# Designs tried in a protein design run: designed miniproteins, single chains, continued (2). Part 36

Each design is a single chain, and the fold is of that chain. pLDDT is the mean over its residues in the fold that is shown.

## One batch from the design tools (miniprotein)

Design m5227
Fold by ESMFold2-Fast:
Structure m5227 (fold): chain A 94 residues (1-94)
Amino acid sequence: MQSAQQLLQQAADELQEARDLLRASGDPRTEEAIRAVERALRAVQDALAGKASVEEAIRAVEEARRAAERAGNVEATRKVRSALSLVEQAQKLL
């Protein structure tokens, strides 16, 4: 069984992988998505450190999902969706 902290750490790992996939694409259309994923990663890390709410992390990850979808990177979008599910699960555990 996962703790909220473990779920948030897994979400951070998924967001890091999404960022790396977007960077590897070399497509300038991904710059907005990279910035959104970096903001989401900081929000998840801040929630993990107790510096921000999990609700703020959920909003940041939802924005990153929309940005990744607009960039057209299917694999990065899947990673961000995975992170969103993990952060939502963490919120339910409090």
Scores: mean pLDDT 86

Design m5228
Fold by ESMFold2-Fast:
Structure m5228 (fold): chain A 70 residues (1-70)
Amino acid sequence: SPKLEELIKKTVEKVKEAIEKSTSREEFRLNLQKIISEMVEELRDEGFSDDEISLALQRVVSEAGKLLAE
């Protein structure tokens, strides 16, 4: 779904900003938790299924892992 891909990209950008702006690992974890919660709420509001939300979460976690490895 184009909307799903857009929301995933938007969430990944928020994760990137959190990495750049967080001053500690604990602050980053709290920011990441908030970003993920907001994505889940937005996906649910847009009418995506639990399975689609789970796949989106897996994609965001994968992309966040790549950003942290850089």
Scores: mean pLDDT 83

Design m5229
Fold by ESMFold2-Fast:
Order: C-alpha cells, then sequence, then structure tokens
Structure m5229 (fold): chain A 105 residues (1-105)
C-alpha cells in the first residue's frame, strides 16, 4: 500500500505542475486513502496539505481549510519530528494565504 500511495502522490504532483488541479485532487485523495490504510500519519498529513494547495488554486477555500485542519490534527502529536514541524509551517503559511483571499481585497 505505501509504495502505491507514493505513486499516486507523485501523479498528484505531476498534475499540479501541469495546473490540472482536478486531477491533482483526485490523485492526492487516493494517496491519502492509501497512506491512512498504511498508518503513515506523516505522509497522510502531507497528502492533506497538498490536497489543500490544489483546492486553494481552484478557489475552493472552504475545502482547502478543511484539508489543512486534518493535516494539522495528524501532525500535532508529531511535533518532535523535524518533518512534522516543516509541514506545520507550510500549513500555517497556506492558512494565512487562504484567509487573505477570503477576507481581504
Amino acid sequence: MREEAEKYFELGEEAFRKKDYEEAIKYYRKAAELYEKAGDKLSLARSYLYLAKAYFEQGDYEKALEALRKAAELLEPLVDSEEARKLLEEIKELHLKILEKMYEK
């Protein structure tokens, strides 16, 4: 499952680079499902962060915020990890960008 999850995550990144955000969302969702089944909370959180980035690019700010909330909840007990701290900083940065788009001109 984890190797298959990594392949779907890579397909999501490729679609995101091509600005095919609908395809990126599909692949990141599939990666998240597989990482959840594998018990890989760090990679699951990363998948939710990238899902949020794709929703943000589509202007779906509510779904982007929901995905960031799920990512942050997964990372909260992992704060001793350098990787988890880096993901939390990216979540914070994207959260602020979403709020700026929703509430500022």
Scores: mean pLDDT 85

Design m5230
Fold by ESMFold2-Fast:
Structure m5230 (fold): chain A 86 residues (1-86)
Amino acid sequence: DDEARREAIRREAERILEEAERLSEYAKQFPDITPAVDAAAVAAHAALQGEDEPVSVLESMLRTARRALERARELAERYLKEKEEE
């Protein structure tokens, strides 16, 4: 079901955007996170705006967004651990 796959992609892209926005709060104190947060947001927005794109293209955009978000999470977790140990 192509429509169900597109809806799942939209829901995941929305969740990625919400988490990227939360992680962007750390950018003021830890600027190194900014490129990863921005990359996740750009790719997720592209997936949301590409409703007429083939599912394979949307899945590629989501893959990019997931990788960028994962990188942002790793950087944020490292920053928080460093700050807690100081």
Scores: mean pLDDT 82

Design m5231
Fold by ESMFold2-Fast:
Formats: C-alpha cells, sequence, structure tokens
Structure m5231 (fold): chain A 65 residues (1-65)
C-alpha cells in the first residue's frame, strides 16, 4: 500500500545524514515505484513535510489510512 511504502520512506529520512540527502533518496525510490503522478506528488509532499516537521508529516500520513 501507499501508506506502507511511505512508512519505509520516512525511515530513510531518519537514517540520512541531511534532509537534502534523505529527500533525494526518497524521490529516487518514488520513481522506482509504479505510482500514479498524483501518488508520486503526494508521497513527495509528505516526505518534505516530515523533514521540516516530523509530527506534522506523521499526521499527514495518518490521513491516508
Amino acid sequence: SLVEFMREMLKILEASKTPGEGLQKVLDEIKRRKLSPEQQALAAEIASIYVSDKEKGLKELEKLE
């Protein structure tokens, strides 16, 4: 599911040395996934929110459940 995929993406962000490095890795993984353009945009947005505000990013992910 998109939610399970995003949980894995957030783990990449937490493990990365910088927010920029983490976001780049997440964007690369989004491209490898067979997602619609809308799902790709949503995934990138949630990852960006999480980098700036972890609690807000998790709340946005919960809205997809």
Scores: mean pLDDT 80

Design m5232
Fold by ESMFold2-Fast:
Structure m5232 (fold): chain A 100 residues (1-100)
Amino acid sequence: MVYLVRFRLTLYDVSAEELEALLREVAERIRERFGEQVVDIGYRVVSDTEAELVVVLDAPSEEEARELAREIEEIIRKVLEERGIRADLEVEVLRLPAPA
C-alpha cells in the first residue's frame, strides 16, 4: 500500500542555502537506507522559517509506514544536530488511495 509521510520543519537560524543542503542530504540518506520502500521524495522551502519534506512509501501496513516515518524522523534529527540547526518537526502519515 502507498503512504505519504509529510514532515513540516520550522527553522530558527538558517539560510536558504543551508536549508536546501540539509533537505538534499536528508533525502539522500533516506534513499540509501530505505531505497526499495521509497516510491518518491520531494522537498520545498515554504518560507524563510518553514520547509516541507514529503516521502512516498510502499509499506504493507499503516503500522509499518508509521515505523518508517519514525526512522526517517531520526535521520532528519541527526542531520539537524550534525549541522547545528535548531528546528521543530511535525509529522503526518496519510494513506494514498489506489489509482482508479
Scores: mean pLDDT 81

Design m5233
Fold by ESMFold2-Fast:
Structure m5233 (fold): chain A 94 residues (1-94)
Amino acid sequence: SVEEAIEKIIELIEEARKKILEALEKGDYQTALEIVDELGKKIGEVFKSNPEIPLEIEDLVLQFLLQVRDAIERKESAEKIEELFDELIEKLKK
């Protein structure tokens, strides 16, 4: 179902969040970027397997991934990156 697919996307995002924050705490921006790229691939597979997911949700998640990647490349604070995750999860749970 669409609801189950969204729940899976939220799980993937929350797992990646923990790993990204750990990498950022260590100053390991390369590992953080690799985790974002891997998250994007895994989420892409969920969208491919669930074509019934609205394009609006797909666009929202893809925009989020680009924003997180840009924030890491700009070496923005972990707090700013956490805010991006919180905003997306709130929108997906509504």
Scores: mean pLDDT 87

Design m5234
Fold by ESMFold2-Fast:
Structure m5234 (fold): chain A 112 residues (1-112)
Amino acid sequence: MPSAEELLEEARRLARELRRAIEADDVAAALGLAARLAALGEEFIELALAESDDPEIHRLVEEARRTLAELGALVVELATAPPERRPELAARVLAQVERLLELLERITELLA
């Protein structure tokens, strides 16, 4: 199983690709990248819970789960949105991605 640091670096890579897809208005690429980021986020959560019983890590994991759920809902909304609403939804998707990365980074620091 990969380390928390390896999963965090892959999450950062996927987040950069997702930002580029959104900036290019490539909805199909954004959907695929968001799904990959969500799957990686779940793998990271499973690793964190397996390696630590720290209440702070468990609290951050619950925040990460909520952030992943919100990200999934926003990406679905973005896929079905009319063009005039896409910039607002894209900005909200990017904000949730940044929040997710901050949470994963904090968990990684606590696991070290």
Scores: mean pLDDT 84

Design m5235
Fold by ESMFold2-Fast:
Structure m5235 (fold): chain A 66 residues (1-66)
Amino acid sequence: AEREQQILEAQREIAERTNELLEKEVGGKGPLTTDTSPEAKEEARKVMEINRRALAELQKKLAEIE
């Protein structure tokens, strides 16, 4: 549980940094935020879920090679 949460948090942080770069390109407004509003928390949770699913799928493909 703790290890899985650590991976999810790391992926979320990567996504937040990526979103910051995208915000600069499209005018300084992205889907991810670092504030603690309910909307920001919901957005972060969605990103974590997407990253978790993507990671799991990649792990399955990697396992088939190994």
Scores: mean pLDDT 59

Design m5236
Fold by ESMFold2-Fast:
Structure m5236 (fold): chain A 92 residues (1-92)
Amino acid sequence: LKLEIEAHYPSGAVDYVSKQFPTLEELKDFFRRALEAYEKAGAEEVIVKIIAPTSEQTEEALKLVKDVAEEFGWEVELLEKRETEAVLKIKR
């Protein structure tokens, strides 16, 4: 279970993070903290790639990432969905 995150700023700067998680709970806690930090830093767009060993885990991680982003008032667009990978565009 892995997230690859690109945070895009109005300046054209891009912050990149790649991290593996043993559980969905750890992924949720990490992503919530990351998105809060990106919001405070003035990011306008975040691209999140989800990689999981199963389709079921990919769907669960996808819902979780979407729910967290929507709690922060960001709009979520599904860019790509495969069996074990999904890419989301998260935008203010």
Scores: mean pLDDT 86

Design m5237
Fold by ESMFold2-Fast:
Structure m5237 (fold): chain A 79 residues (1-79)
Amino acid sequence: MDEILKKGSEEAHEVGRILRFIGDLMDEAMANSAPEKRREGLRIGADAAAEALKALKEGKPEEAKKVIEKGLEEAKALK
């Protein structure tokens, strides 16, 4: 499966980098919230991550970044 993605060249590298970046951002944003609200934020963040992955699959990494930013803002608004 990974081998198939590597045939897409830059796409595989971009996906890997963005996924790690997403994880770091989610953790940082959630660290400031109480455990209860962190759970709600995680749900929104996960949904945003899924949308970002779809954008990457469609070859739109810029859209993926925008979706992640929106998800983080929504998670913060919950607190």
Scores: mean pLDDT 65

Design m5238
Fold by ESMFold2-Fast:
Structure m5238 (fold): chain A 82 residues (1-82)
Amino acid sequence: SSQQIRQAIRLIQQAIQYIQQGNIDQAIQQMQQAVRLLDQAGDSDSSRLVRRAISMLQNSGNIDGAIVSMQRSIQRGQQSIS
């Protein structure tokens, strides 16, 4: 639903703020919640971008790449509810 996508976008935005504050574990938890909401809404493209960002944070420490992937997920999600 559009409400699930809007909630996921808010969680991703909050996760970016946690990353900027150095709270990576909190960011990952917000992102995992966003993935569940996007999957339930059927937005597989936005979900995939968030999962990629989680992998960048957990496996490579690529903070900048993770933020870019998250911003792309927000943009994709916004297009899905327009």
Scores: mean pLDDT 88

Design m5239
Fold by ESMFold2-Fast:
Structure m5239 (fold): chain A 60 residues (1-60)
Amino acid sequence: KKQEELRKKIKEIHDKYGQKALEVSREARERGESLFDITRKLVEINEEYSKEIEKLKKEA
């Protein structure tokens, strides 16, 4: 069934966006950005993650 392939792709996307979130958070902190700005960037990354997952599920 397509479920195993879907789960594998979801994990790959999850790991990719998790790494991206960590990098963006570190870079923003190094630039001295506020917690509010950092949180906003993390929300944007989470929205991208959610859209990628939804697109993947629609294609499955």
Scores: mean pLDDT 79

Design m5240
Fold by ESMFold2-Fast:
Structure m5240 (fold): chain A 67 residues (1-67)
Amino acid sequence: LSEEEKEELRKLKEELDELERQGVLAVLAGDWATAQALADRIRAMIAEKGKKLGLSEEEVRELLNKL
């Protein structure tokens, strides 16, 4: 991966971490509909980035874990 692609993945990780935090808060509030919507959005963002980079969803998640 280029340095630009790594920076895009770091930015994605920050955005995903924030959405995951919001999802946890939704679950704690009993708002399962919002939690599910956030989970769907997270999955879509990972899939879209993977498509742009030529990577599987699993490969994107592994790279995010290394950042």
Scores: mean pLDDT 83

Design m5241
Fold by ESMFold2-Fast:
Structure m5241 (fold): chain A 68 residues (1-68)
Amino acid sequence: DVEKAIDEELERLRTEEGFSDEQVAEIRAKVDATLAALKAAGIEVTPEMARSIVRVIAQALRDREARR
């Protein structure tokens, strides 16, 4: 289940990697937008792809904050 894979990765980011509730909400919104765009492009999203998308978006958020 793609939704479950996303929820599990977001919970891991919050509990194990110290992301705030606000950061997790921002990541969730960007993940949802990315999945909607992929579906519109005719791309079937797997649970593995969904986990990778969450991780990439989370890393991009960290990189943005680190660069300033």
Scores: mean pLDDT 80

Design m5242
Fold by ESMFold2-Fast:
Structure m5242 (fold): chain A 91 residues (1-91)
Amino acid sequence: GTEEALRLAEEALRDAREALRLARETENPTLAEAIGIVLRGIGALTGARLALRVAREKGEVTERIRELAEEAERLAEEAIRIAMEKLRAAP
């Protein structure tokens, strides 16, 4: 139902926020740390896409589910970008 898709979108947003926090707070990530942040970001992105899929399969994509999933995708992509930029700049 809508509640399941909403829960998945909320979980994806929480995971995306954590990935972004780690990407921002880790000033000089090791290769392992950068990979870890990227994998967390990919997980959040996958979760957001799953939330939208579940909503569509149940025929009810609410504005709130869309907004949460789109925000989760945006934050997850930003986390991946920051981690990759910091890794490329690493000595």
Scores: mean pLDDT 84

Design m5243
Fold by ESMFold2-Fast:
Structure m5243 (fold): chain A 86 residues (1-86)
Amino acid sequence: HMGRLTARALSAVIELLKKNKTDEEIRETLLRHGLSQEEADAIIEAIKNKDYDALVELLRRHGLPEEVARRMAENILKAKEISEKK
């Protein structure tokens, strides 16, 4: 099944990142929103590597328009930086 990402799913991921939740909790959240384990792991890996371009491409492939994907990727990576300071 090809999962489709929504702004709601990404907002949940951003909140988990801000709270410094585990990769497992982020994976479970993505799976609940219809992503496969492989798709969820690809997104988590892009976040861990702070790879903005890879993250934008992944979000775009999961049904987000390019402008929305770019904005969400920025917000996700900013949330990751905030989590690293706590």
Scores: mean pLDDT 77

Design m5244
Fold by ESMFold2-Fast:
Structure m5244 (fold): chain A 73 residues (1-73)
Amino acid sequence: MPAIGPTGAGAQAVMDLIREVHERSKELLELLKNSKLDPKTKGQLEIEIMSAAMNNDDKTLEELKEKLKKSQE
């Protein structure tokens, strides 16, 4: 099992960041999953979504959301 020792506070901050990134990207990842795009394009967009969410780049997330909405129909 993963050990939580003196690094607990630092590990918690990383886990909180991962959780926030996941929650911010969740809607966009669901839009991507429901899109009819090919696997290569989906993989590239997933990386861009995760990167933007990790960097708290709301502008890029908004642009990706618009692209995904256009690609659904």
Scores: mean pLDDT 72

Design m5245
Fold by ESMFold2-Fast:
Structure m5245 (fold): chain A 88 residues (1-88)
Amino acid sequence: AVARLEEAREEAIRIVREHADDVDRVNEELHRIIRRLYDEGVLTPEQYAALSLSVTGLLLDYEAGRLTVDEVIAALERMFDALIERVA
């Protein structure tokens, strides 16, 4: 579980860095990662719902110009770190 969350965190950060100019693509790819973690049994239904809502809100703030790329990455790191602490 921890290793899967660490891999997902690195993949999510890479997607944001590589595709920051395409918010729709970032949204699609991040939700694909979150769904994969849920389907693999890494996330509970409550964790899946919370992470999905948090990521959606984060990307809406980014699209509105309220957050920089670095702030989006920092927020994603914090979200995944909280999940890792919960599972460990």
Scores: mean pLDDT 85

Design m5246
Fold by ESMFold2-Fast:
Structure m5246 (fold): chain A 69 residues (1-69)
Amino acid sequence: MKTAVIHVDRLDEKNVEEVEKKIEEAAKQGYDRVVIAAKNGISEEAKKRVEETAKKNGLELDILQLPPP
C-alpha cells in the first residue's frame, strides 16, 4: 500500500481545492491511500469535499486533526 501525506495548517474552503488537486495527483501516481494532517481544524464542508474526491479517485482517506486547545 502506498500512502501520500498532505499537511495543512487548516482545511477549509480556501485551500480545499489545492488539497483536492493533491489527492487527484496521488491517485494518478498510483497511491492507494491519502492521509490529511490538519493542525488548526477542518471545516465540515471541506471534509465532505475531500472525502468525495478521494472516493471518486479510488483512494482510502484518513484524516488526522488535533483536538481544540
Scores: mean pLDDT 79

Design m5247
Fold by ESMFold2-Fast:
Structure m5247 (fold): chain A 88 residues (1-88)
Amino acid sequence: MEPYVSKTKGTKPQEVPNYVLYTGSQIMLVGIELDMQSPTTSESMKQVMQASVPYIQRLIEAAKNNDQEAIEKEKQRLYEVMEDETLT
């Protein structure tokens, strides 16, 4: 049974708070999974990618809760982890 939700008056799904960040974070997670499975990826990079996954998941959760302070903090943590090893 589908929940009763009206989306035809005034707003579309994209207008959901932090929709762009939510979607972008999910795409980033998929990219990391693919790189971790690459035979040419170094073990150090795989460790950084694995460490990045929890931060991406926290960022997705913060975006769902529309917590701007948590989003900014988790975003900074994620960038620090990912850029430390130049993942791409």
Scores: mean pLDDT 65

Design m5248
Fold by ESMFold2-Fast:
Structure m5248 (fold): chain A 110 residues (1-110)
Amino acid sequence: MAAELAYKGAKLDKKKGGLGGEVGAGVAGVAVGSAGVAGMSEEGSRKGAEGAGEASRGGKSMKPEDIKEGAEKAEKGAEEAGKSGGPEVLEVTKKGAEALGKNALAGGEA
């Protein structure tokens, strides 16, 4: 889900001049990390934070594979958070990712 969208978004933005690759990857990572925190899931939060860091590094270096890997780790963090905090936490993560994506695009030039 988010990993494939982050990868495709990063690839497209790289072609256009690297405009939003870091933003897309970062939003996906932050959203699932936040779900871990909200769900009080230490393991989910840790994996989400690691995924966000990897995705951010991939975005800065313009390496779509690193962005995809980071997003996949972030998605695993969300799954762990969902397991600990229940399906409600996972649903909030998905909605949060959409909201952050819209806000990031608006803030990044609208």
Scores: mean pLDDT 51

Design m5249
Fold by ESMFold2-Fast:
Structure m5249 (fold): chain A 90 residues (1-90)
Amino acid sequence: MLEEAAQEALEDLDLLATVAPAETEPLVERMKELIKEFPSLDPEEQKKALEEIHRLLAEMLGVSVEDLLASAPAAEAAARAMADAIEAAR
């Protein structure tokens, strides 16, 4: 669901903001606005918003959009491995 995806993206962005320099606050705020608007946009506007979110996130991290997209599966795998390790430690 778009609302669920938007919520997850906002949570991920808040986590990134905790480790990012204060200078990136305007980029984070712009991304949050795009994510909040995302469920109400038409498909063409959603595509453009997603492209801008990727661009802003890449700028915030100091990487290219291609590098960011290539690292997304690795970040997901790392998060899953951490969750599994926490559960195993119980």
Scores: mean pLDDT 65

Design m5250
Fold by ESMFold2-Fast:
Formats: sequence, structure tokens, C-alpha cells
Structure m5250 (fold): chain A 66 residues (1-66)
Amino acid sequence: DGLDVLMKGTANEVAKAEQAGDTEAKDKHLQDFRDYLRSQGFSDEEVDKNVKKVEALAKQFIDTAA
């Protein structure tokens, strides 16, 4: 459940940065998430999979907010 909470929080911050046109903030949030997962022992494949889920969730937040 901790990972789900972190993914939703990261996706929300990524969505906010994307809507604000702040590409640097968006990239930083995604990089911080990648670095966190690596620090927790996730493989590169698992990191990429989870980052894609965060990006998809962020897009969903943007699309549903209109």
C-alpha cells in the first residue's frame, strides 16, 4: 500500500507540473521516483514499469480534470 500511495502522490505532482508547463519540475519528480525505487532494491525493469504507471496515472488525472 505504501507504493500505491507514493505512486498516486508522484502522479499528482507530475500532473500539476505538466499542467503548469513546468517540464523541469515534471522531470525532477519522475527522476526522484526512479531514484527512490532503485534505493528500495527495485530492478531497472521494475523501475521503468512503475514509472510508466505513474505517467499513465498523471495523464489520467489531467484528462479527468479537463
Scores: mean pLDDT 83

Design m5251
Fold by ESMFold2-Fast:
Structure m5251 (fold): chain A 78 residues (1-78)
Amino acid sequence: MELADELAEKVREIAREYGVSEETAQRLADAVRRMAEEFGLEGTARGLKVASNHYKQQGREELAKALEKAAEIAREMA
């Protein structure tokens, strides 16, 4: 539970640093917290990588980079 909260806050901070809106950053943090609680850190890392590829395909490069960094952190924490 505590690791899920820590990862969620890191994701929110990273998203803000990459210029992602506060609303989107909050949605990402909520999704990450939920994924980590349900699927663990490894499952969360996979989900974030899939999301990163999806947003890169949509031309949202800043969001994709933030999600890729978050996936790396989740894998490291696992």
Scores: mean pLDDT 80

Design m5252
Fold by ESMFold2-Fast:
Structure m5252 (fold): chain A 98 residues (1-98)
Amino acid sequence: MVSLSLSAPSSIAGGQDLIVDISLNSDQPGQYRIRLSYRNLDTGESGSISADLDAGGTARLIISNLQSGSRYQITASAYDKETGKLVGKSEPVTVDVY
């Protein structure tokens, strides 16, 4: 079983970078493709950043140029690199940009 944990601040000022820390826990050794997805809940606009992590790995990802006055939902998804299958998802985190 694969689990993903996200850590991000609950709010940032407009023009600040959002720093997201990701931790991957897996009972299976190997490499995973992590997709960090962010969605503007007010406009529906979305984007993503991808990173590769080994089992038990951590990554710090930076999201820039988020829109002031918007609320974003951030989620991470883990894909097995050998099979390409979705194997885990994080709980969503909400960030306010003021």
Scores: mean pLDDT 83

Design m5253
Fold by ESMFold2-Fast:
Formats: sequence, structure tokens, C-alpha cells
Structure m5253 (fold): chain A 76 residues (1-76)
Amino acid sequence: DLDDLLDPSRVTIPQFQAKATPAQFAEYLALNQQLARLQAAYQRAKEEGDDAKAKALQEQADAVQAQIDALIKAIL
């Protein structure tokens, strides 16, 4: 919703939803929910000073982000 929260390489949700099938849009929402949970866990690990856990969570978040990017690129 806010430009400050958007990745400049991302398509807006309305643009994606217009081109995606219901199944593709459901996958997009599921991946974004998974990414949000990983990002929250990453922030907690940073607060706890657990650098190893934070790194593992960042790698998992990067992998989910790559799946989101591939899905958007395949649809657009």
C-alpha cells in the first residue's frame, strides 16, 4: 500500500491479481505469508544476538523471495 514498503522490482497486487489464475494468486499469498513469518523470526533472532539462526532464517527468506520473483515473472 505504501511506496516505502514496496520493492521497486515488484508488480502491485492488483496488477498481479488481474493476470494470475486463482491458484497462482493463492500460491502468491501463501509465499508472502511464509516470507512475513521468516522475516519476523529473523528480527527476533537478531534481537537475541543469535547470528547463526539469523543467517539461516535470512537464507530461507531469500529462497522464498526467489520463488515469489519467479512466480511473478512467469505470470507477467
Scores: mean pLDDT 75

Design m5254
Fold by ESMFold2-Fast:
Structure m5254 (fold): chain A 95 residues (1-95)
Amino acid sequence: MLDELYRKAILLAAKLSGYKKEKLSPVERSLREELARELGIPLGYVEAVPLSILMAMLFLKALGVSEKETKNRLIKLISKIYGVKKSEISKELKK
């Protein structure tokens, strides 16, 4: 369930960012609106995620990377960005 993994990663990253909206250019906001529509997730969550996480997700998706590899790479990236243990990130993505 690769799309569900992307949704869970966005929700977790938004939560770890305290749901604080990023300062967005009009182009970045439009691209985040397109991603929110594609994944079926409320825009407010996508607006709270760092661009680095969204770019990593889009790049992995464009390359057709497996769910297991995508999960492992997102866990490492989110862990690094927020200073949270990989085991904690893994538990949240499992829920």
Scores: mean pLDDT 81

Design m5255
Fold by ESMFold2-Fast:
Structure m5255 (fold): chain A 74 residues (1-74)
Amino acid sequence: MSGEEIYEKYGAGKHGKDGKGRGSAPDLTDIFSRRSVEEIAHELVNGIPGTSVPPLSPEEAAELVRYLKTFGQP
């Protein structure tokens, strides 16, 4: 599963297709200015408390992180 597919399945409903956030969901276009890639990948592998995102495999976490980087730097 690609990072785009993972985002569409678990992220797009809350953060929007452009990653800018909707309602209370945070803007993901600036997330890497506030948190390291390694911190985000670690949380994705171990599960994010209070979210509907399940624990991802290391490969899925890496793919999602690569996709999320495209929101801030197209």
Scores: mean pLDDT 68

Design m5256
Fold by ESMFold2-Fast:
Structure m5256 (fold): chain A 99 residues (1-99)
Amino acid sequence: MIKPEEAVIGTAFVETIKFNSWEEALEYLKRLAEERGYEVVGESRQTFTSPSGEELDVIAVRARRGSSVVTLLGAAPKSQKESGEMKLYVQAPAVDKLH
């Protein structure tokens, strides 16, 4: 359904990546979207509290290509400020197109 070049952005979980700062992580997500021909239309950063009480910092980049909108998400424990592992997720809305 999704073309191979769009599959990377359309995958719910991509991989675990190390970043030194949230700004670097945000820049990476924007670059990832732009490399796939998407235009960044929004960005946000929020803290999510897990059921165990652990705070996760979640970065989101929204990007558009034509009528398609994707959201790139990076999540990592807020306690790891200098060098941590971030799990990269990609969410793309279902694009209803004829087969």
Scores: mean pLDDT 63

Design m5257
Fold by ESMFold2-Fast:
Parts: structure tokens; C-alpha cells; sequence
Structure m5257 (fold): chain A 87 residues (1-87)
């Protein structure tokens, strides 16, 4: 993993949502400035959520490796979804 992706995974494991939000915006500049970001541990998985009006996205990462397991998105541009998958 790149140093920034490693930092994001470490922030998620530490449940440091503020650090995770900042690192995610640096890694994925396609995220709209007014989109809400949630980040943390849910059901033992590392999870990132994006919300903007009716648009939403959910990224699930492996808690051991930090690899992207799944990306579910609706209403966001293709470039943003591709950037999330490339984490």
C-alpha cells in the first residue's frame, strides 16, 4: 500500500474518523466538498460511507490487509467510483 493508503487504513483501525476523512479526501479528490463522509469499524469490517443528497457510496476494506473488498455506489460519477475501487 502507498503511505497515504496505509495511513487511511490505520486511521480506520483506530476509529479516528477525522484523520480518515482528511486522508480519504487527499486520496480521492473527486469526492464533492459538500459530501458527508463517515468512516470506522462496522461488523468487524473497515467501512467508509459517502452521502450527498440521494447519492451514496459504501466502501468495505479488509481489516487485516486494508484491500478493498467491495464498493457499492449510486448517483456518484464514474470517476469517483473508479477512484474508490483503486484505493
Amino acid sequence: LSPKVTGLVEALRAEDEVAAQKLLRELVPQIPANAGITAGIRKGQLVIGLQLGASHAKVVLDPETGEVQSVQASGFPEALVAALKAL
Scores: mean pLDDT 81

Design m5258
Fold by ESMFold2-Fast:
Structure m5258 (fold): chain A 73 residues (1-73)
Amino acid sequence: TAGGGAAAGAQGSGGRVVEIRGGEVTVETPDGRAVIRVGPDGKVLEVRTEGLSEEAARRLAEGAGKGAQAGAA
């Protein structure tokens, strides 16, 4: 449990996606990095994590979906 003190920047998601290239999404976190491969259909083909835990990867995947929909053009 945490109860020492909270800082700003931990209120939502969508601030982790740093780059999108030709079907590859790179996400950076304080714990590590994640590279998500997306097919032409917009379907996730592969997820590669480096230094991230499973829980962190899950959070990113869910946050990315919501953030992407909000900023879609």
Scores: mean pLDDT 59

Design m5259
Fold by ESMFold2-Fast:
Parts: sequence; C-alpha cells; structure tokens
Structure m5259 (fold): chain A 83 residues (1-83)
Amino acid sequence: SLEELAEEAAERIFEIAKKAVEEGKAEELIEGLRERAAAEKDPRAKEALELAAKAVEAAAEGDLEKARELALEAARLAVEADA
C-alpha cells in the first residue's frame, strides 16, 4: 500500500538524517535538500524536500520525535508526487 511505502521511505529519511548528524554533515544535507526544493516544479515534491530538510534540522537539535514525524510527512508527500 502507499501507506506502507510511505512508512518505509520515512524510516530511510530518518536514518539518513541521524547519520548526517552523527557525521557532522547535517548542515550540508539541509542545504542540498533546500537547493533541490528550490529547483523542484512539483509542489508536493517541493514540500516533501522542505519537510525532509526540517527533519534533519530536528534531528540535529536532538528532537528525534519531531524528526520522525517530519520524515513521515515528507515521505507521504513524496509517494503521492510519484503516484
């Protein structure tokens, strides 16, 4: 289902965010995601990238609950944009 696909994608986004924070690359990833969002023409894909960037910011702040919630929102929009 699209929901199961979104949950899987959300876990991937969350793992990437945590790894970026652990490796000191959070700011680089946030910048890259925002640059991609600025170039994106699909409004759902654009919002998904912006939410993914916010998930990385939340992870960098130590708010893992918020990071997971934002990752799920990003994943849902990304799956809907590809459908």
Scores: mean pLDDT 86

Design m5260
Fold by ESMFold2-Fast:
Structure m5260 (fold): chain A 79 residues (1-79)
Amino acid sequence: MARIEELRARAREHGRLAEEALRAGDADAAVAHLRETAEALKELIRALKEAGELSEEEAEEMIKGLEEVTEAEIAAIRA
């Protein structure tokens, strides 16, 4: 459980830093923090799978969807 809470906190913090970077006009920093948020969420999904909360298939689909959304967000920031 502690690992899951750490990953949630990490995702939350990088999400906050991405928002701050966008307000400062720093697109590169915002993209970097969005990538860190996505990595923390992928680790969270894998941790939930290892804990038996998600199947292998469910975890793979969630990670795929998260990667697609993350790339779309990055494209929007860089546009």
Scores: mean pLDDT 84

